Designed miniproteins, single chains. Designs and how they scored, part 73

Each design is a single chain, and the fold is of that chain. pLDDT is the mean over its residues in the fold that is shown.

## One batch from the design tools (miniprotein)

Design m2519
Fold by ESMFold2-Fast:
Structure m2519 (fold): chain A 87 residues (1-87)
Amino acid sequence: GPDVEEARRLLREAEELLERARELLRAGTTKDNVTEVIGTALRAIGLILDAEAGIRRTTDPEAIELYRRAKRLAEEALRLAMEALKT
């Protein structure tokens, strides 16, 4: 249903963001990419909050599992973006 479709959309966004965070960490933070690294961290925070809100509002077990997965991937993306900023 609509909750599952929204959760799948958020999961795709989290998967794409995690892939980009991995690329940024591999490249290392530079003067040229630091704004994108910060933007990636902020977007990850937004996805975590959206996933938590989705879990709270839906009663669909499939949607809840997809939101939980999206949250886990967004949390990993945030971790990698923060590592890129420190290294």
Scores: mean pLDDT 90

Design m2520
Fold by ESMFold2-Fast:
Structure m2520 (fold): chain A 99 residues (1-99)
Amino acid sequence: AEAEAQAARILALLEATSRQMEGKDPEEQAALLRALAEELARLGLPEEVVAYLLVLAEKALLPPGAALPETPRLARARAFAKLVSELGSLAEAYRALAA
C-alpha cells in the first residue's frame, strides 16, 4: 500500500514535469529536470533514474557540439535512457523499471 502510493506519486511527478517542459527553453528544461531529480532522490528512487535526469539537465546546458565525459553517472543514466528511448516516455520507463 505505501509502496504503491509512492509509485503513483512518482509517476504523477514524472508526467507533470514532462508537460511543464513542453515549449520551454533548454535552461528552463534543465532547471525542471534538476528539481525533479532532487525530489526523486528524496523519495529514495533508484540511482539510474536520478542519474538520468541529472545527465539530461547537464546535456541541455552544453554548447552545441559538446559531449559529456564518460563517467559512472553517465553509465548509470544510460540504462534508464534506453528504457525511455524504447518506450517513448519517462512515465512508461519508470513503470518498467519499478516492475
Scores: mean pLDDT 73

Design m2521
Fold by ESMFold2-Fast:
Structure m2521 (fold): chain A 68 residues (1-68)
Amino acid sequence: APAVPITPELAVALLEHWLAQNPDASPEIRALVEEAIARVRAARTEEEILAVMKEAGQRIRELEAQEA
């Protein structure tokens, strides 16, 4: 598979797509994803973008487990 670099634009699109697919997400989870979008936009390297995405995914899973 061709290596596609993760750009801020791609990462933001993925996070916005997740919000669109999860309209019933709690205000807490929505705020967390919106914070991740802001952090991705402020990121200066692909490594920083990947770290933000990994952290956001982990925190979303923890909050979903608490709300289930």
Scores: mean pLDDT 78

Design m2522
Fold by ESMFold2-Fast:
Structure m2522 (fold): chain A 96 residues (1-96)
Amino acid sequence: EEVERLRQEALDAANKAVEAAKSGNDEMAVTYAQRAVDATERLLELAGASPEARITVEQVAKKLDEAAKLSKNPEARQALEDAIRRVMDAYARAVA
């Protein structure tokens, strides 16, 4: 139940990052991206590199990449790209 809650939190935050980027709200896009990363890291700590966690990582990374491409602010784009790296690094640690 905690695993499903964190999965939903990560995906919801990643989707909200995309919507904020689309509206030009780069500050909120970065804020939601940080929430998506935090939820994904906690999910990986609790569930490990399970198939559901892997799918969540892939979906979060894809959404954050979409938000980064929509952002016109170089600092916000860099923060979004950093968020993707954090998610991928957390997954790599969970697999190891």
Scores: mean pLDDT 88

Design m2523
Fold by ESMFold2-Fast:
Structure m2523 (fold): chain A 84 residues (1-84)
Amino acid sequence: MDRALTLLQQAQQYIDQGNYDQARQLIGQATGLLAQSTDLNDLDTALQQLQRMSSQDIPDPQVRQQIQNSIDVTNRVRDRLQSQ
């Protein structure tokens, strides 16, 4: 099961509710899991979710910053896993 994706989906629900504190916590937890991922499919699925979140007009700048940081971490891990 992709635990990182589940956490990002829960973070989206908190964003929709205006609960940015919970959203930031869940994005941080998902980012930690993504940093340790060895599955390219899980990383690609999470990246798509993060990109959808990044395209939203989210009023909290810290949530936007954490989404961007999570995208950067996910891309870095994907690059590392593609190296022989």
Scores: mean pLDDT 85

Design m2524
Fold by ESMFold2-Fast:
Structure m2524 (fold): chain A 75 residues (1-75)
Amino acid sequence: PVAVGPIRETAERILERVREILAADPDNQELAEEALKREVARERGISEEEIERMSEEEWEELLREWDEKLREHSE
């Protein structure tokens, strides 16, 4: 078993919550996306003000960093 840091636990919780929202209400894509962004920002220590200013491109980069970290620990 590979030791995965707190980032995996947080990612799993966020993904589970997003999945639950989408499973219950697929039309709530915006709500699910908002929830994901807020939880990711919280984990990274990004302020709520900064969240409002972040672009889609910046969010994509942040999420990609998370994927890379998870992959690094999985390999």
Scores: mean pLDDT 62

Design m2525
Fold by ESMFold2-Fast:
Structure m2525 (fold): chain A 61 residues (1-61)
Amino acid sequence: RQELLDELFDLGVEQLKLAVDLVIERKAPTPDPERIAELEKRMDEVNARIAEVEAQLASLQ
């Protein structure tokens, strides 16, 4: 249970970092579309994992 809470916290931090990186890349004078696509895919993966961890935590309650 604590391991899932720790993972959820770490995922939240990762989500925030990815959001910042996406804003920086999108606002760059020469945005890299490959980098934006990579960051968006990573964001989708993080969001999917957050949903999985939340479901696992719910099953332990």
Scores: mean pLDDT 80

Design m2526
Fold by ESMFold2-Fast:
Structure m2526 (fold): chain A 70 residues (1-70)
Amino acid sequence: SKKEEALKIAEAALRAAEEGAVAAAIRGLQDLLKLYPNNENVKKALEALRKGDVKTAIEHLKKVIEELKK
């Protein structure tokens, strides 16, 4: 399902961000934004990574994962 695909992408993006693989995390968030163009936590995570704020991006990615599990 769309939710299951998004959850796998979000979990991979979170792992990439935690490992400092910023470019991979950005690509994952861009893919998530295509699936959920109005998701505020995806937008905030992507903006944070583009600014180099990895900690804030991880916080918002965790919120995306929580939303997708509901």
Scores: mean pLDDT 87

Design m2527
Fold by ESMFold2-Fast:
Structure m2527 (fold): chain A 77 residues (1-77)
Amino acid sequence: MIEKAKLKALHAFGQAFLDALEAGKTPEEAVRIGYEKALELVDEMEKRGEITPEQAEEVKKFIEEVYERVLADLAAA
């Protein structure tokens, strides 16, 4: 189910973001690290056959929208 894949990717994004902040990264660096980790997870799910290539692209677009929105919100602060 694509919604489950989106939720797993979002969880990976958030966890990596928080870990990066704890490591002393800037919020902008932390959100980039979260984005990269989420994309890595999506690629692994596709390689394992958990999602189709088309579903992987949709999840990646979702994660990119989250990344762009967080960056915009940080720039506005």
Scores: mean pLDDT 85

Design m2528
Fold by ESMFold2-Fast:
Structure m2528 (fold): chain A 61 residues (1-61)
Amino acid sequence: MEERLEKLAEEAAKKVLEASKNGQQTSQDTLDKYAKEIAEETGISVEEARKAIVRAAQKLL
């Protein structure tokens, strides 16, 4: 389960970083969208999904 969450968070982080080229609001909207999708797929909270995506994005920078 952790491997699935990490993979989803990394893919979402790549999308958020790409969206940041189009502005901060677009990157925030993208983060919220993927956090909700990950939460629904993995059963964790949206807050935990957001934290996972942010952590993955920091590793990619």
Scores: mean pLDDT 77

Design m2529
Fold by ESMFold2-Fast:
Parts: sequence; C-alpha cells; structure tokens
Structure m2529 (fold): chain A 75 residues (1-75)
Amino acid sequence: MPSDDEVTLEMARVAVAVFRAVLDTPAFQQSDKEQLLAQLERIRARAESVRDAYPEESERLVRELDELMDKIRAL
C-alpha cells in the first residue's frame, strides 16, 4: 500500500528529474548554484530518512542526488 515513505521517495524522484531538466537548459545561471545545492542536500536528507523502510530505492536516489550535486559543484 502507498505510505508516507513512498510519497517521500516519489517527491524526491520528481525533484531530481526537474533539476536535471533545469541543468540541461542553456539558460541555467551559476548564481543559482548555492541555492540549488542547498535544496538538493535537503532532499537527500529526506531520502536517507526512509532508508530502513526502502533501502534499495533510498540508496539509488541518494546516489542520483550525489551525482547531480557533484555536477553542479563542478560548474
């Protein structure tokens, strides 16, 4: 059955997809970098909070967030 943890994971997945789409846009500005990283770190913490209930999905999502944050830090 859908749970609050499942909703948390779905919301985090949507956020990752949206941020990836924004980074692929030529209009993305480096001035937004610090604020974007802060938002991604918050989402990562929420994904980690459901690890005990959904270890594989949480770990995969955290990895995707880490990859995205590393890409942003390299800008």
Scores: mean pLDDT 75

Design m2530
Fold by ESMFold2-Fast:
Structure m2530 (fold): chain A 100 residues (1-100)
Amino acid sequence: SKLEKMKELAENYLTLIAKAAEKLGLKDIAEFAKEYKKKLVKEIETEKLTAEEVYEKLKEIEKEILEKAKEKLSDQSYENFKESMESALKDIEEELKKIE
């Protein structure tokens, strides 16, 4: 179903972020991503979010995570983390467009 696919895409993106953050020693950011994943998956199901609404929420959380990471990482590590997250979100955006 469209709903199951949107939940899967949101889970995949946020799981990827949490694992990347854990590898960088950003435990607080990893936990934040895991908590948001549970919240967003439930919200997609209970509120019947559109693909556009899911994408906007993922963009917002990416911005918050990047702001938190910038304070804790070197410039080079931050740039690499940011590029990885933005690339992953772009892939998710293309998959979400197919659902609409």
Scores: mean pLDDT 87

Design m2531
Fold by ESMFold2-Fast:
Structure m2531 (fold): chain A 85 residues (1-85)
Amino acid sequence: MQEKLEEAKKNKDDLFKVRQILLDVLESLDNSEVQKLFNEAMLKYNQGKIEEAEYLFKEAGKLLDPLSQEVLDIYLEVLKKRAES
């Protein structure tokens, strides 16, 4: 987990790389509810329903340990920067 968090921090300019790190983290947790909430949040985000997506990302985050939550936060920061660029 610590190694995944450090890798995510090092690759903040690469949305694809950070996304892959987050997906690896979510798979390692074996938590279908987190995976479902994350997938629904991404679907809402892609539909332009940003407020609904933000709510779902926050709900997914509540089910994560602190290190996994920090990886999610990095992904959301990178995703937002790309959308505003």
Scores: mean pLDDT 78

Design m2532
Fold by ESMFold2-Fast:
Structure m2532 (fold): chain A 70 residues (1-70)
Amino acid sequence: MPVRYSSDTLTITNHNTGETVTGTISEILPFLGSLKPGDHVTVSSTDPKSLDRRDVADYLRSKGATVTVE
């Protein structure tokens, strides 16, 4: 089983609150759980191929957030 993705660092910005958090997916999970439907959120990664960034964006969209991926 070659190559799992590395834990990359995500930056999540909630434009409704002005809050920005940076960390691995485990570190940002409580913040993700506090987001409300209709919140506008930017999800950024240092890795443009990040699976974590994609998964987080898809999760937030499923909760009704408007998500921009960078």
Scores: mean pLDDT 74

Design m2533
Fold by ESMFold2-Fast:
Structure m2533 (fold): chain A 70 residues (1-70)
Amino acid sequence: SSLEEEGVNQAKHVMRHLKSKGKSKEEQRKIFQGYLDDLLTVYRTEKGLSDEQLQEIRKKMEDVFNKELE
């Protein structure tokens, strides 16, 4: 699977885990943003993704976050 698909799947798993732990929406946002920033840094430095590719993945992962917060 693509790194984009992998990122989206990881976002879903992270959000389900945070909900299962009874984290507040504020804590979920903070933890998710930290995870997202760390993952995109790895994709940039270790996988050589372009800024355009990183922005696409960020957008799709944030879409998952917004959906899971509802």
Scores: mean pLDDT 83

Design m2534
Fold by ESMFold2-Fast:
Structure m2534 (fold): chain A 64 residues (1-64)
Amino acid sequence: SDEEIREMMEEGRRRAERTLQFFRELHSKGIHELEDQLNAAKEAGADPRLLLTLQSQIEIKKKK
C-alpha cells in the first residue's frame, strides 16, 4: 500500500513534468514544424488525442 502510493505519486510527478515539457516544445515550435509533427504522428498511427492537441496548437498559432 505505502509502496503503491509512493509509485503512484512518482508516476504522477513524472507525467506532469513530461506534459509540461511537451507543451513547452509545442509553444516553441513554428506552424510548419507542428504541421510536420502532426503528419509524422498520423503516419505513425499515434493516439487521436495527440493529433487533436497538435491540430489545436497549429490553429492557435495561426490565429496569432
Scores: mean pLDDT 79

Design m2535
Fold by ESMFold2-Fast:
Structure m2535 (fold): chain A 76 residues (1-76)
Amino acid sequence: GSLMERLKSKADEVRVVETPYGPLYLFFKDGKLVGALQPENPELADELGVLALLLESQGLSKDEIVERVQERAAAL
């Protein structure tokens, strides 16, 4: 949809995380998080996006952030 296209336009890379609600899309630019989208559960996208930003603030790389977010999603 238009929101997906708008987020893709801000990003140079999109990573997909599996959740019980379907795919979560994490949008990165220059290795930094610029957005998160889960079409069926916006609150989950916000929660996991905040987690990703917290991990980024702790110095984790993009790949480490994606792995940690996937671990959190798997625990749902």
Scores: mean pLDDT 84

Design m2536
Fold by ESMFold2-Fast:
Formats: C-alpha cells, structure tokens, sequence
Structure m2536 (fold): chain A 84 residues (1-84)
C-alpha cells in the first residue's frame, strides 16, 4: 500500500539519521549502536500505540527523536503510517 511504502521510507530515513549521528560521535561502532537502539525504540513506539499506552508511546517517540536527531513529528508520522 501507499502508506506501507511511506512508512518504509520514513523508517529508513530515521535509522540512517541515527546511524550518521552515532558515527559523528564514535565512528562505525557507535553508529551501529544508535541505529539498533533506534530500531528497538521504533518497535516499542508501535507496540505502545497499539496498546493505547499514551505515556509510554510519547516517551518512546521523544527518546527516538533525541537519539536519531529528528523531530518528534517525524517519528509520530512513521508510527501513524505503520499502523495504517
């Protein structure tokens, strides 16, 4: 679907930003760590959104935004599209 493609594009963008952010701090190893951490946070954001846990969802969104160096609205748009 169009929403699925947009979700995949945003996920790639967020993960690529996290990796580059980590690489600037500590090189390849830190880049891989921030990419993996961000992937897990995105998975948690989706789980919390599905569960209707607003507080945990917002915390996961903010944490993802800080670690990846993106706006919270970008993470929220990804979750919205991922849930269709």
Amino acid sequence: SSARRKAEELEKYILDEARRNGERIGGKEEGELLEETTRKLLELAIEYARAGDKKKYESAVIATAIIAGVLPSVVEEYVRLALE
Scores: mean pLDDT 91

Design m2537
Fold by ESMFold2-Fast:
Structure m2537 (fold): chain A 76 residues (1-76)
Amino acid sequence: SMAAERTARLRRELAELRVLAEQWAARGDVERLRQVVDQLRGLIPLFERAGVSPEVIDELRELIRELEARIAELEA
């Protein structure tokens, strides 16, 4: 199924982004983390319109929350 292939690809992209975000956080690159959060927030309505799995959208929302918490930690 093309939908299943899209879901698998999106999950791989989110996992890769998590690795990159940890590298940016380790360097204290708060500006890049903020840019990523803004980009991810903009993807939510696009993914909903495109019929992306609710589970993947929830994983995206969770990643946004994790990144925002990490930014707050780095700014403390």
Scores: mean pLDDT 86

Design m2538
Fold by ESMFold2-Fast:
Formats: C-alpha cells, sequence, structure tokens
Structure m2538 (fold): chain A 105 residues (1-105)
C-alpha cells in the first residue's frame, strides 16, 4: 500500500518530469523543487507531530503559491494534456496534505 509520503513524492516527481520535457527554465525548475521540498518537509513535521495543523496549513499555502508562480511561467510551454497531468498531480498533493492536517485536528 502506498504511503501518503510516497503519493506526494511521486506527484512531485511527475510535475518535475513534465516540466523537464517541456523545457522549463532553471528558475521554473527551482520554484517547483522549492514548493515540493516545502510540501515534503511539512509532511514529515506532521507525521512526527512537530507542527500544529494551523502552521501546516500556512506552509501548504506558501508551497501552493510558489507552485502557482512556476505553473504560470511554464503553462505556455505545456500541451493541454501535460497541463492537465500537472493539475492532477497538484490535486493529489493537496488532498493528501489536507487529509494529514485534518487527521491531526
Amino acid sequence: MRTPKQIVEESINKILEIAKKANASPEEMKLIEEAGNLFLETMDLLIEDKITAEEAEKRVREASDIFLEAFKKMKPKLSPEEAKEVENAVRRIMLTMKFLIFDKK
């Protein structure tokens, strides 16, 4: 059975794969990696009970905002199918994080 961390890691890797194939700039790649690292760090802190639900929600919003900036810059380089795959991967990350945060409350 896939763990929540595996789902998030696989989703981040899918976004990075699509970005690389779409010839994303080093700056766009860095933003995706920064957002991905923030999601993974927040997840580890939640699993280890080192962060409040409120702090986790704030971190998830920050990561989402960073990702949206990268997506905005990258979107003209993506096919409609690639854009949908990125949106689906982000949705998986957000749902996984939401369930972990709500389970803590």
Scores: mean pLDDT 83

Design m2539
Fold by ESMFold2-Fast:
Structure m2539 (fold): chain A 99 residues (1-99)
Amino acid sequence: ATVTQSPSSLTVPAGGEATLKVTYSGFSGDVTFTWTKQSADGTVSPPPVGRATLSYDKEKKTASLTLRNLQPEDSATYYLTATNADGTVTSNGTKLTVV
């Protein structure tokens, strides 16, 4: 199974918007998805509540995360994890820098 995320890095001005896209393949059965934000200090949290939009398309095997009204504290590496009966696969992530 594979989980490929793009872009690998992105720099956006404060107040801007970022969209992170994932394609996945090689999963069987039920698949669950979790987006995580990993800050530079090692803190793991969900994406910013109220400013994040998640979408999933099972037919196209895609997922996306759109972040709006970006703040400098949103600077982090964002990952998608996909879990099925065979185990968990984590994306390569996107390093987001807000300036």
Scores: mean pLDDT 84

Design m2540
Fold by ESMFold2-Fast:
Structure m2540 (fold): chain A 55 residues (1-55)
Amino acid sequence: SSVAERLEQIRAMEEKSLAILDERMQQIIKEASDLTYDLLVRREGAEALAAAARG
C-alpha cells in the first residue's frame, strides 16, 4: 500500500501542475490577442495620418 499511496501523491501533483499550465496557456493566448489588436489599431492610425499628410 505504500507504493499505492506514493502513486496517488504523484497523480495529485501531476493534476495540480496541469491546471497551472492550462491557466498559463490561457493567459498567453489573451496577451497575444490583446497585443495583436493594439498593433492593428496603431497601424490603422499611422496609415490615416500618412494619408492626411499627403493630401
Scores: mean pLDDT 80

Design m2541
Fold by ESMFold2-Fast:
Structure m2541 (fold): chain A 85 residues (1-85)
Amino acid sequence: KDELLEKIKKMKEEAEKLLPSLSPEEALNVGKILVLSGKKAEELGDYKLSYEVYKLASKLFGKSGDEKGKKEAEELAKKAEEKAK
């Protein structure tokens, strides 16, 4: 459990650092990966990490021009934030 959560956290940190240099196409692909990673963190009960990961995915979809993906990631982030209480 903890090992996978640490890997998700590291992936989030690297994606955040890369965000300014990613092309729209790369941002779309990384955003999709982060949504899957956020869902896995949520399954493992780390709602704070899933919130942070979904929030970053929303920014990546925004950079890619995927407005639908951005909105869906924002909704996932909001639900994770509510569960992180």
Scores: mean pLDDT 84

Design m2542
Fold by ESMFold2-Fast:
Structure m2542 (fold): chain A 81 residues (1-81)
Amino acid sequence: SALDELYAEILRLAAEARELWEEAQRTGDPAVLREAIELLERIIEKAEEAIRLSTDPGLRTLLRVMRHEAERAREELLERL
């Protein structure tokens, strides 16, 4: 389903964002910071889409947590620019 595909994509993007986030935390490289921020913004957008499509309260709660974690990580990286 579209929701299953979105969820799989969110998980893939989250793994990629985690690697870039860790590199950005270590190096402070503005290019890496911007790339990590862009991935986090994509995760937020896709999580919001998945929340709208989901009818399961448990999945919606999980997606909201993932969105909030991405928002928090984005704010932390923005403070370093």
Scores: mean pLDDT 86

Design m2543
Fold by ESMFold2-Fast:
Structure m2543 (fold): chain A 60 residues (1-60)
Amino acid sequence: SAAERRRILEGLRNADEEVIRRDVLPLLNETGSLAGTARALGIPLPTLRRAFAEGRAALQ
C-alpha cells in the first residue's frame, strides 16, 4: 500500500534499525539482492542502498 511504502521510506531515511530488520532483511534473504528487494518494496534502489549502508553502521 502507499501508506506502507511511505512508512518504510521514512524509516529508511532515518536508518531505523527496526524497519531494516523487519521489512528489509527478510525480503533481502528472499530476493538475494538489494535491487530485487527495492523492486519488491516499490522504493528507489539508491534510497535502499544508502539506508542499508547506514543501517549496517547502526547494527554494529
Scores: mean pLDDT 74

Design m2544
Fold by ESMFold2-Fast:
Order: sequence, then structure tokens, then C-alpha cells
Structure m2544 (fold): chain A 94 residues (1-94)
Amino acid sequence: SAETRAQLQAVAAETRAALRAELDAAGVSPEERRKALTLHGLAEWGALEARSAEELRADFEAVRRWARQNLSPAVAELVERHLARFLERALAIL
């Protein structure tokens, strides 16, 4: 629904802003910062297109797995924390 979509977009914007702030505070490289924020954007896209809670959980786990494989451990941990918050709030909306 339009209401559900708006709520998911608001949660995505809030969690992305929090992630960006922590990445900037941690002095993360521009390349890793871009990758981390791109992953958050992919999680938002997945949440907006998810047809079930199971699909949403699977999509978020795929994004988290990519973060663990392609980002430094400290940056991957930041991404995982903010994605976990996003997932929790998205599941409450769906």
C-alpha cells in the first residue's frame, strides 16, 4: 500500500542517515562509505519489493553476507547493526 511504502521509505531514510553519521565519525574511506550506503539502498529496494516477511529476511541476509565478504570488518559491523534496525522496523510495518 502507499502508506506501507511511505513508512518503509521513512525508516530507510532514518537508518541510512544514522549509518552515514557513524561512517563519517569512524573516518571510513570514501570507497567503503559509498559501498556501505549502496548496500543500504539495496536493502531499501528489497524492502519495498518484498512480498513476504520471509523474502524480506532472505534479502537482508544476502546484503549482510555481501557486506561481510566485501567490506572491512569494522565497516561490515556498522552496516550489519543499521540493517538489523531497519529489518526490525520493516517487519513491524509489514
Scores: mean pLDDT 87

Design m2545
Fold by ESMFold2-Fast:
Structure m2545 (fold): chain A 71 residues (1-71)
Amino acid sequence: SKKKLKEAKEILLDPTASAEEKIKAVETLVEYTTPEEREDIIKLLEDALTTETDPEVKKAIEEAIERLKAG
């Protein structure tokens, strides 16, 4: 759903969001991304990876990028 994607993007880019919330947001982006939005979501995740410092969130983002590129 567009609402879930929007909320997930907002959480991922929120510096006050917890690691757990960001990981769930990344999973939501992968699950609800349409083929038309795939490249935009990959770019968003790549941009998020450049500023992320939490190793678990970084791993979730890296795995999400690989899954989206493979599908």
Scores: mean pLDDT 84

Design m2546
Fold by ESMFold2-Fast:
Structure m2546 (fold): chain A 100 residues (1-100)
Amino acid sequence: SSNDNRISQHVRDYVVTSGRFIDHVRQTSSPSQYSQIVGYINQYNSYTFQNVSSFRNQGRYDDAISLIDQGIQTLNDMITQSPSQTISRAQDFVNWVQQV
């Protein structure tokens, strides 16, 4: 559907942004920091896409898109931060997305 195409576009943008973020973290972090950050991002992605699926099932397409766009903004913000700041922010965003 048209709404499914809209969600798919935003998901593609998220995947591209996430790939860039993971590459940045791999280059700038210790192995231990990388493992922690990837762990938090995997948790964040799991909750985010469960919520996107729930919103989509409810016909709440704009809420689904808004949640994906919030994720993109969060990843872009974390690229500007140190690994220690990124760990703290990633943990906070896992805690936040669990409440959505």
Scores: mean pLDDT 87

Design m2547
Fold by ESMFold2-Fast:
Structure m2547 (fold): chain A 87 residues (1-87)
Amino acid sequence: LPPVEHVTKVEEVDAAVDRLIARMDAEGAESGVLIITSRSQAEVDEALARVLAKIAERPDYEVASIRRMQIGDTYVTAVEIRRVPKP
């Protein structure tokens, strides 16, 4: 199973991305998933922007996919982070 981290606030993003990457490295996983949930779409969008900025600073990792959904009154965004293939 790929490592998964969950955040509900923008302030959690930096630590969650760092934990996800550390778990990917420890487990030899090529991908991991960060799940963002909030009842505020603006809060989810802000957290997603922070994830994208954080990953852009890491040349060994990329955002492979972004899946957005709504479950009841909760906005959910799943971000798949993948290790960049080395030739």
Scores: mean pLDDT 85

Design m2548
Fold by ESMFold2-Fast:
Structure m2548 (fold): chain A 69 residues (1-69)
Amino acid sequence: DEEGVAAVLEKGVIDGYNKQLEKARKEANELMKKDPVFGQKYLEEKEKEIEEQRARDLENARATARAMV
């Protein structure tokens, strides 16, 4: 069941990236205490990087599921 395998792999990717976003937001909040402008730019850049990498990993997870079935 390709859909079942893909769903499990995708959930793992999504859960991992949600934790990365939470960590990035915590780091940005610490930076904002010193420099609000820098902290905000850091958050925006980091969220964009995480989102782009998440999209690639989701595509790879689907390709892996197809190869396994």
Scores: mean pLDDT 79

Design m2549
Fold by ESMFold2-Fast:
Structure m2549 (fold): chain A 85 residues (1-85)
Amino acid sequence: MEEVEKELRESKEVLEAIDLLTYEPDKVGSLPLEEQKHLREVLLGGLKELGLLDTYQNGSDEERIKALEELRKRYEERLRRALEA
């Protein structure tokens, strides 16, 4: 069903944004500004959906790192579920 394809696409998009922004910031900095904006919007959208946005915005550096790790874990679980569907 179309719902499985959408879940796969959305989950992959969030996971790619986390990987690029966390592990390859120099590569992200070399991308067009429109692509950089899109990656950040995807990341913030995922954080908001999981109720982690407030922690990410107002937390300490340690709390922000933990919020990003939780975001990654949740979307990895979503991607796995979609692949098993």
Scores: mean pLDDT 78

Design m2550
Fold by ESMFold2-Fast:
Structure m2550 (fold): chain A 71 residues (1-71)
Amino acid sequence: MAAIEAARPVVEALVAEGREQEAAKVAAEVLAPLLAKKYGAEAVEEAARVAEAEGMPEAAEVLRKVAEEAK
């Protein structure tokens, strides 16, 4: 998947630098549209709920925005 391949080096670099919240946000930006296409908007809404519960509010916001746009 071209979008994942393009973002993978960025996410890997952020994780290696200990910037886990930024890595989660970038991963959410890339994965959310793919999750919506493959599993529907409801799956992205569930992912947003999990991200929020795990203390990743920026990633959760990205996921919610994509879920709303996918309806």
Scores: mean pLDDT 75

Design m2551
Fold by ESMFold2-Fast:
Structure m2551 (fold): chain A 108 residues (1-108)
Amino acid sequence: SIKEEIKKLARELIDLASKINRVASAFSVAASLNDPSLDPVLFLAGLKVTIEYLKGKDPVPLAVELVKKYKLDPEEFAEFVQGLLSTVVGAKEGKALRKRILEALAKV
């Protein structure tokens, strides 16, 4: 189920964030994702992209794939990913990833 996959991804995010001494920030993200106003598909996709980044991989191809697969709004998705990455890593990294995702999506 989507809920079980989200729980597994949240645990993976916390584990990865612990390796860069950002456990508290990762728990803050996980708690925010329990907000009933958040679209489950949006935060599932956002978590996957953030985890890909933390693994040291280029997350942009995955971001493009997930936007197309789930028919997400590009701006809303990129802003959400910026928020997640800014919380876990930093504001500069979050803004840079948002820009890269939007540039890749604009290329069709």
Scores: mean pLDDT 83

Design m2552
Fold by ESMFold2-Fast:
Structure m2552 (fold): chain A 89 residues (1-89)
Amino acid sequence: MERLEKIVDEVVASLRPELEATVRQLVDAGVPREKAYRLALHRANELAIEKVNELAPDLTPEERYRIVDEVVARMEPHIRATLDALEAA
C-alpha cells in the first residue's frame, strides 16, 4: 500500500505542472471553462497511464489501474484550482 501511495504522489507531482500548462493553453485559446475542465481531465488520464507505465513497469495490471484512478482523482482539484486562479486574474 505505502509503495503505491508513494508512486501516486510522485506521478501527481510530475504531471501537475504539465496539466496546469494544458489548462492555461486551453483558456488562452478561448475554450470555455466547462470544456477546458473536461479536456484537461481527459489529458490527465492519458498522462497518468503513460507516466505510471514509465516509472513503474513492474506493477501488475490491477495495481496500475488503481494508481491511474487515484492520480486522476488527485489531479481533478488541481485542474479546478488552476481554472479558478485564471478566472481571478
Scores: mean pLDDT 82

Design m2553
Fold by ESMFold2-Fast:
Structure m2553 (fold): chain A 68 residues (1-68)
Amino acid sequence: PLTAEEARRLADALVAANGGRVSKEQAVTILEALGLTREEAQALVDSVPGDYLTAEQLARLLTRAGEA
């Protein structure tokens, strides 16, 4: 599980590498790598409006995955 600080650092790095945002498809893959099922990951990502996640939005989802 990721701490809030680790989640924020990872989210910032991923967003920077992807031109300022991360796609929902990329976010699902990342959450699955943290131990979520595809259904759990998709449900969390679908709770975010639009087609992309900001670093703040991604960090919050990563923190929630780490709490499980």
Scores: mean pLDDT 78

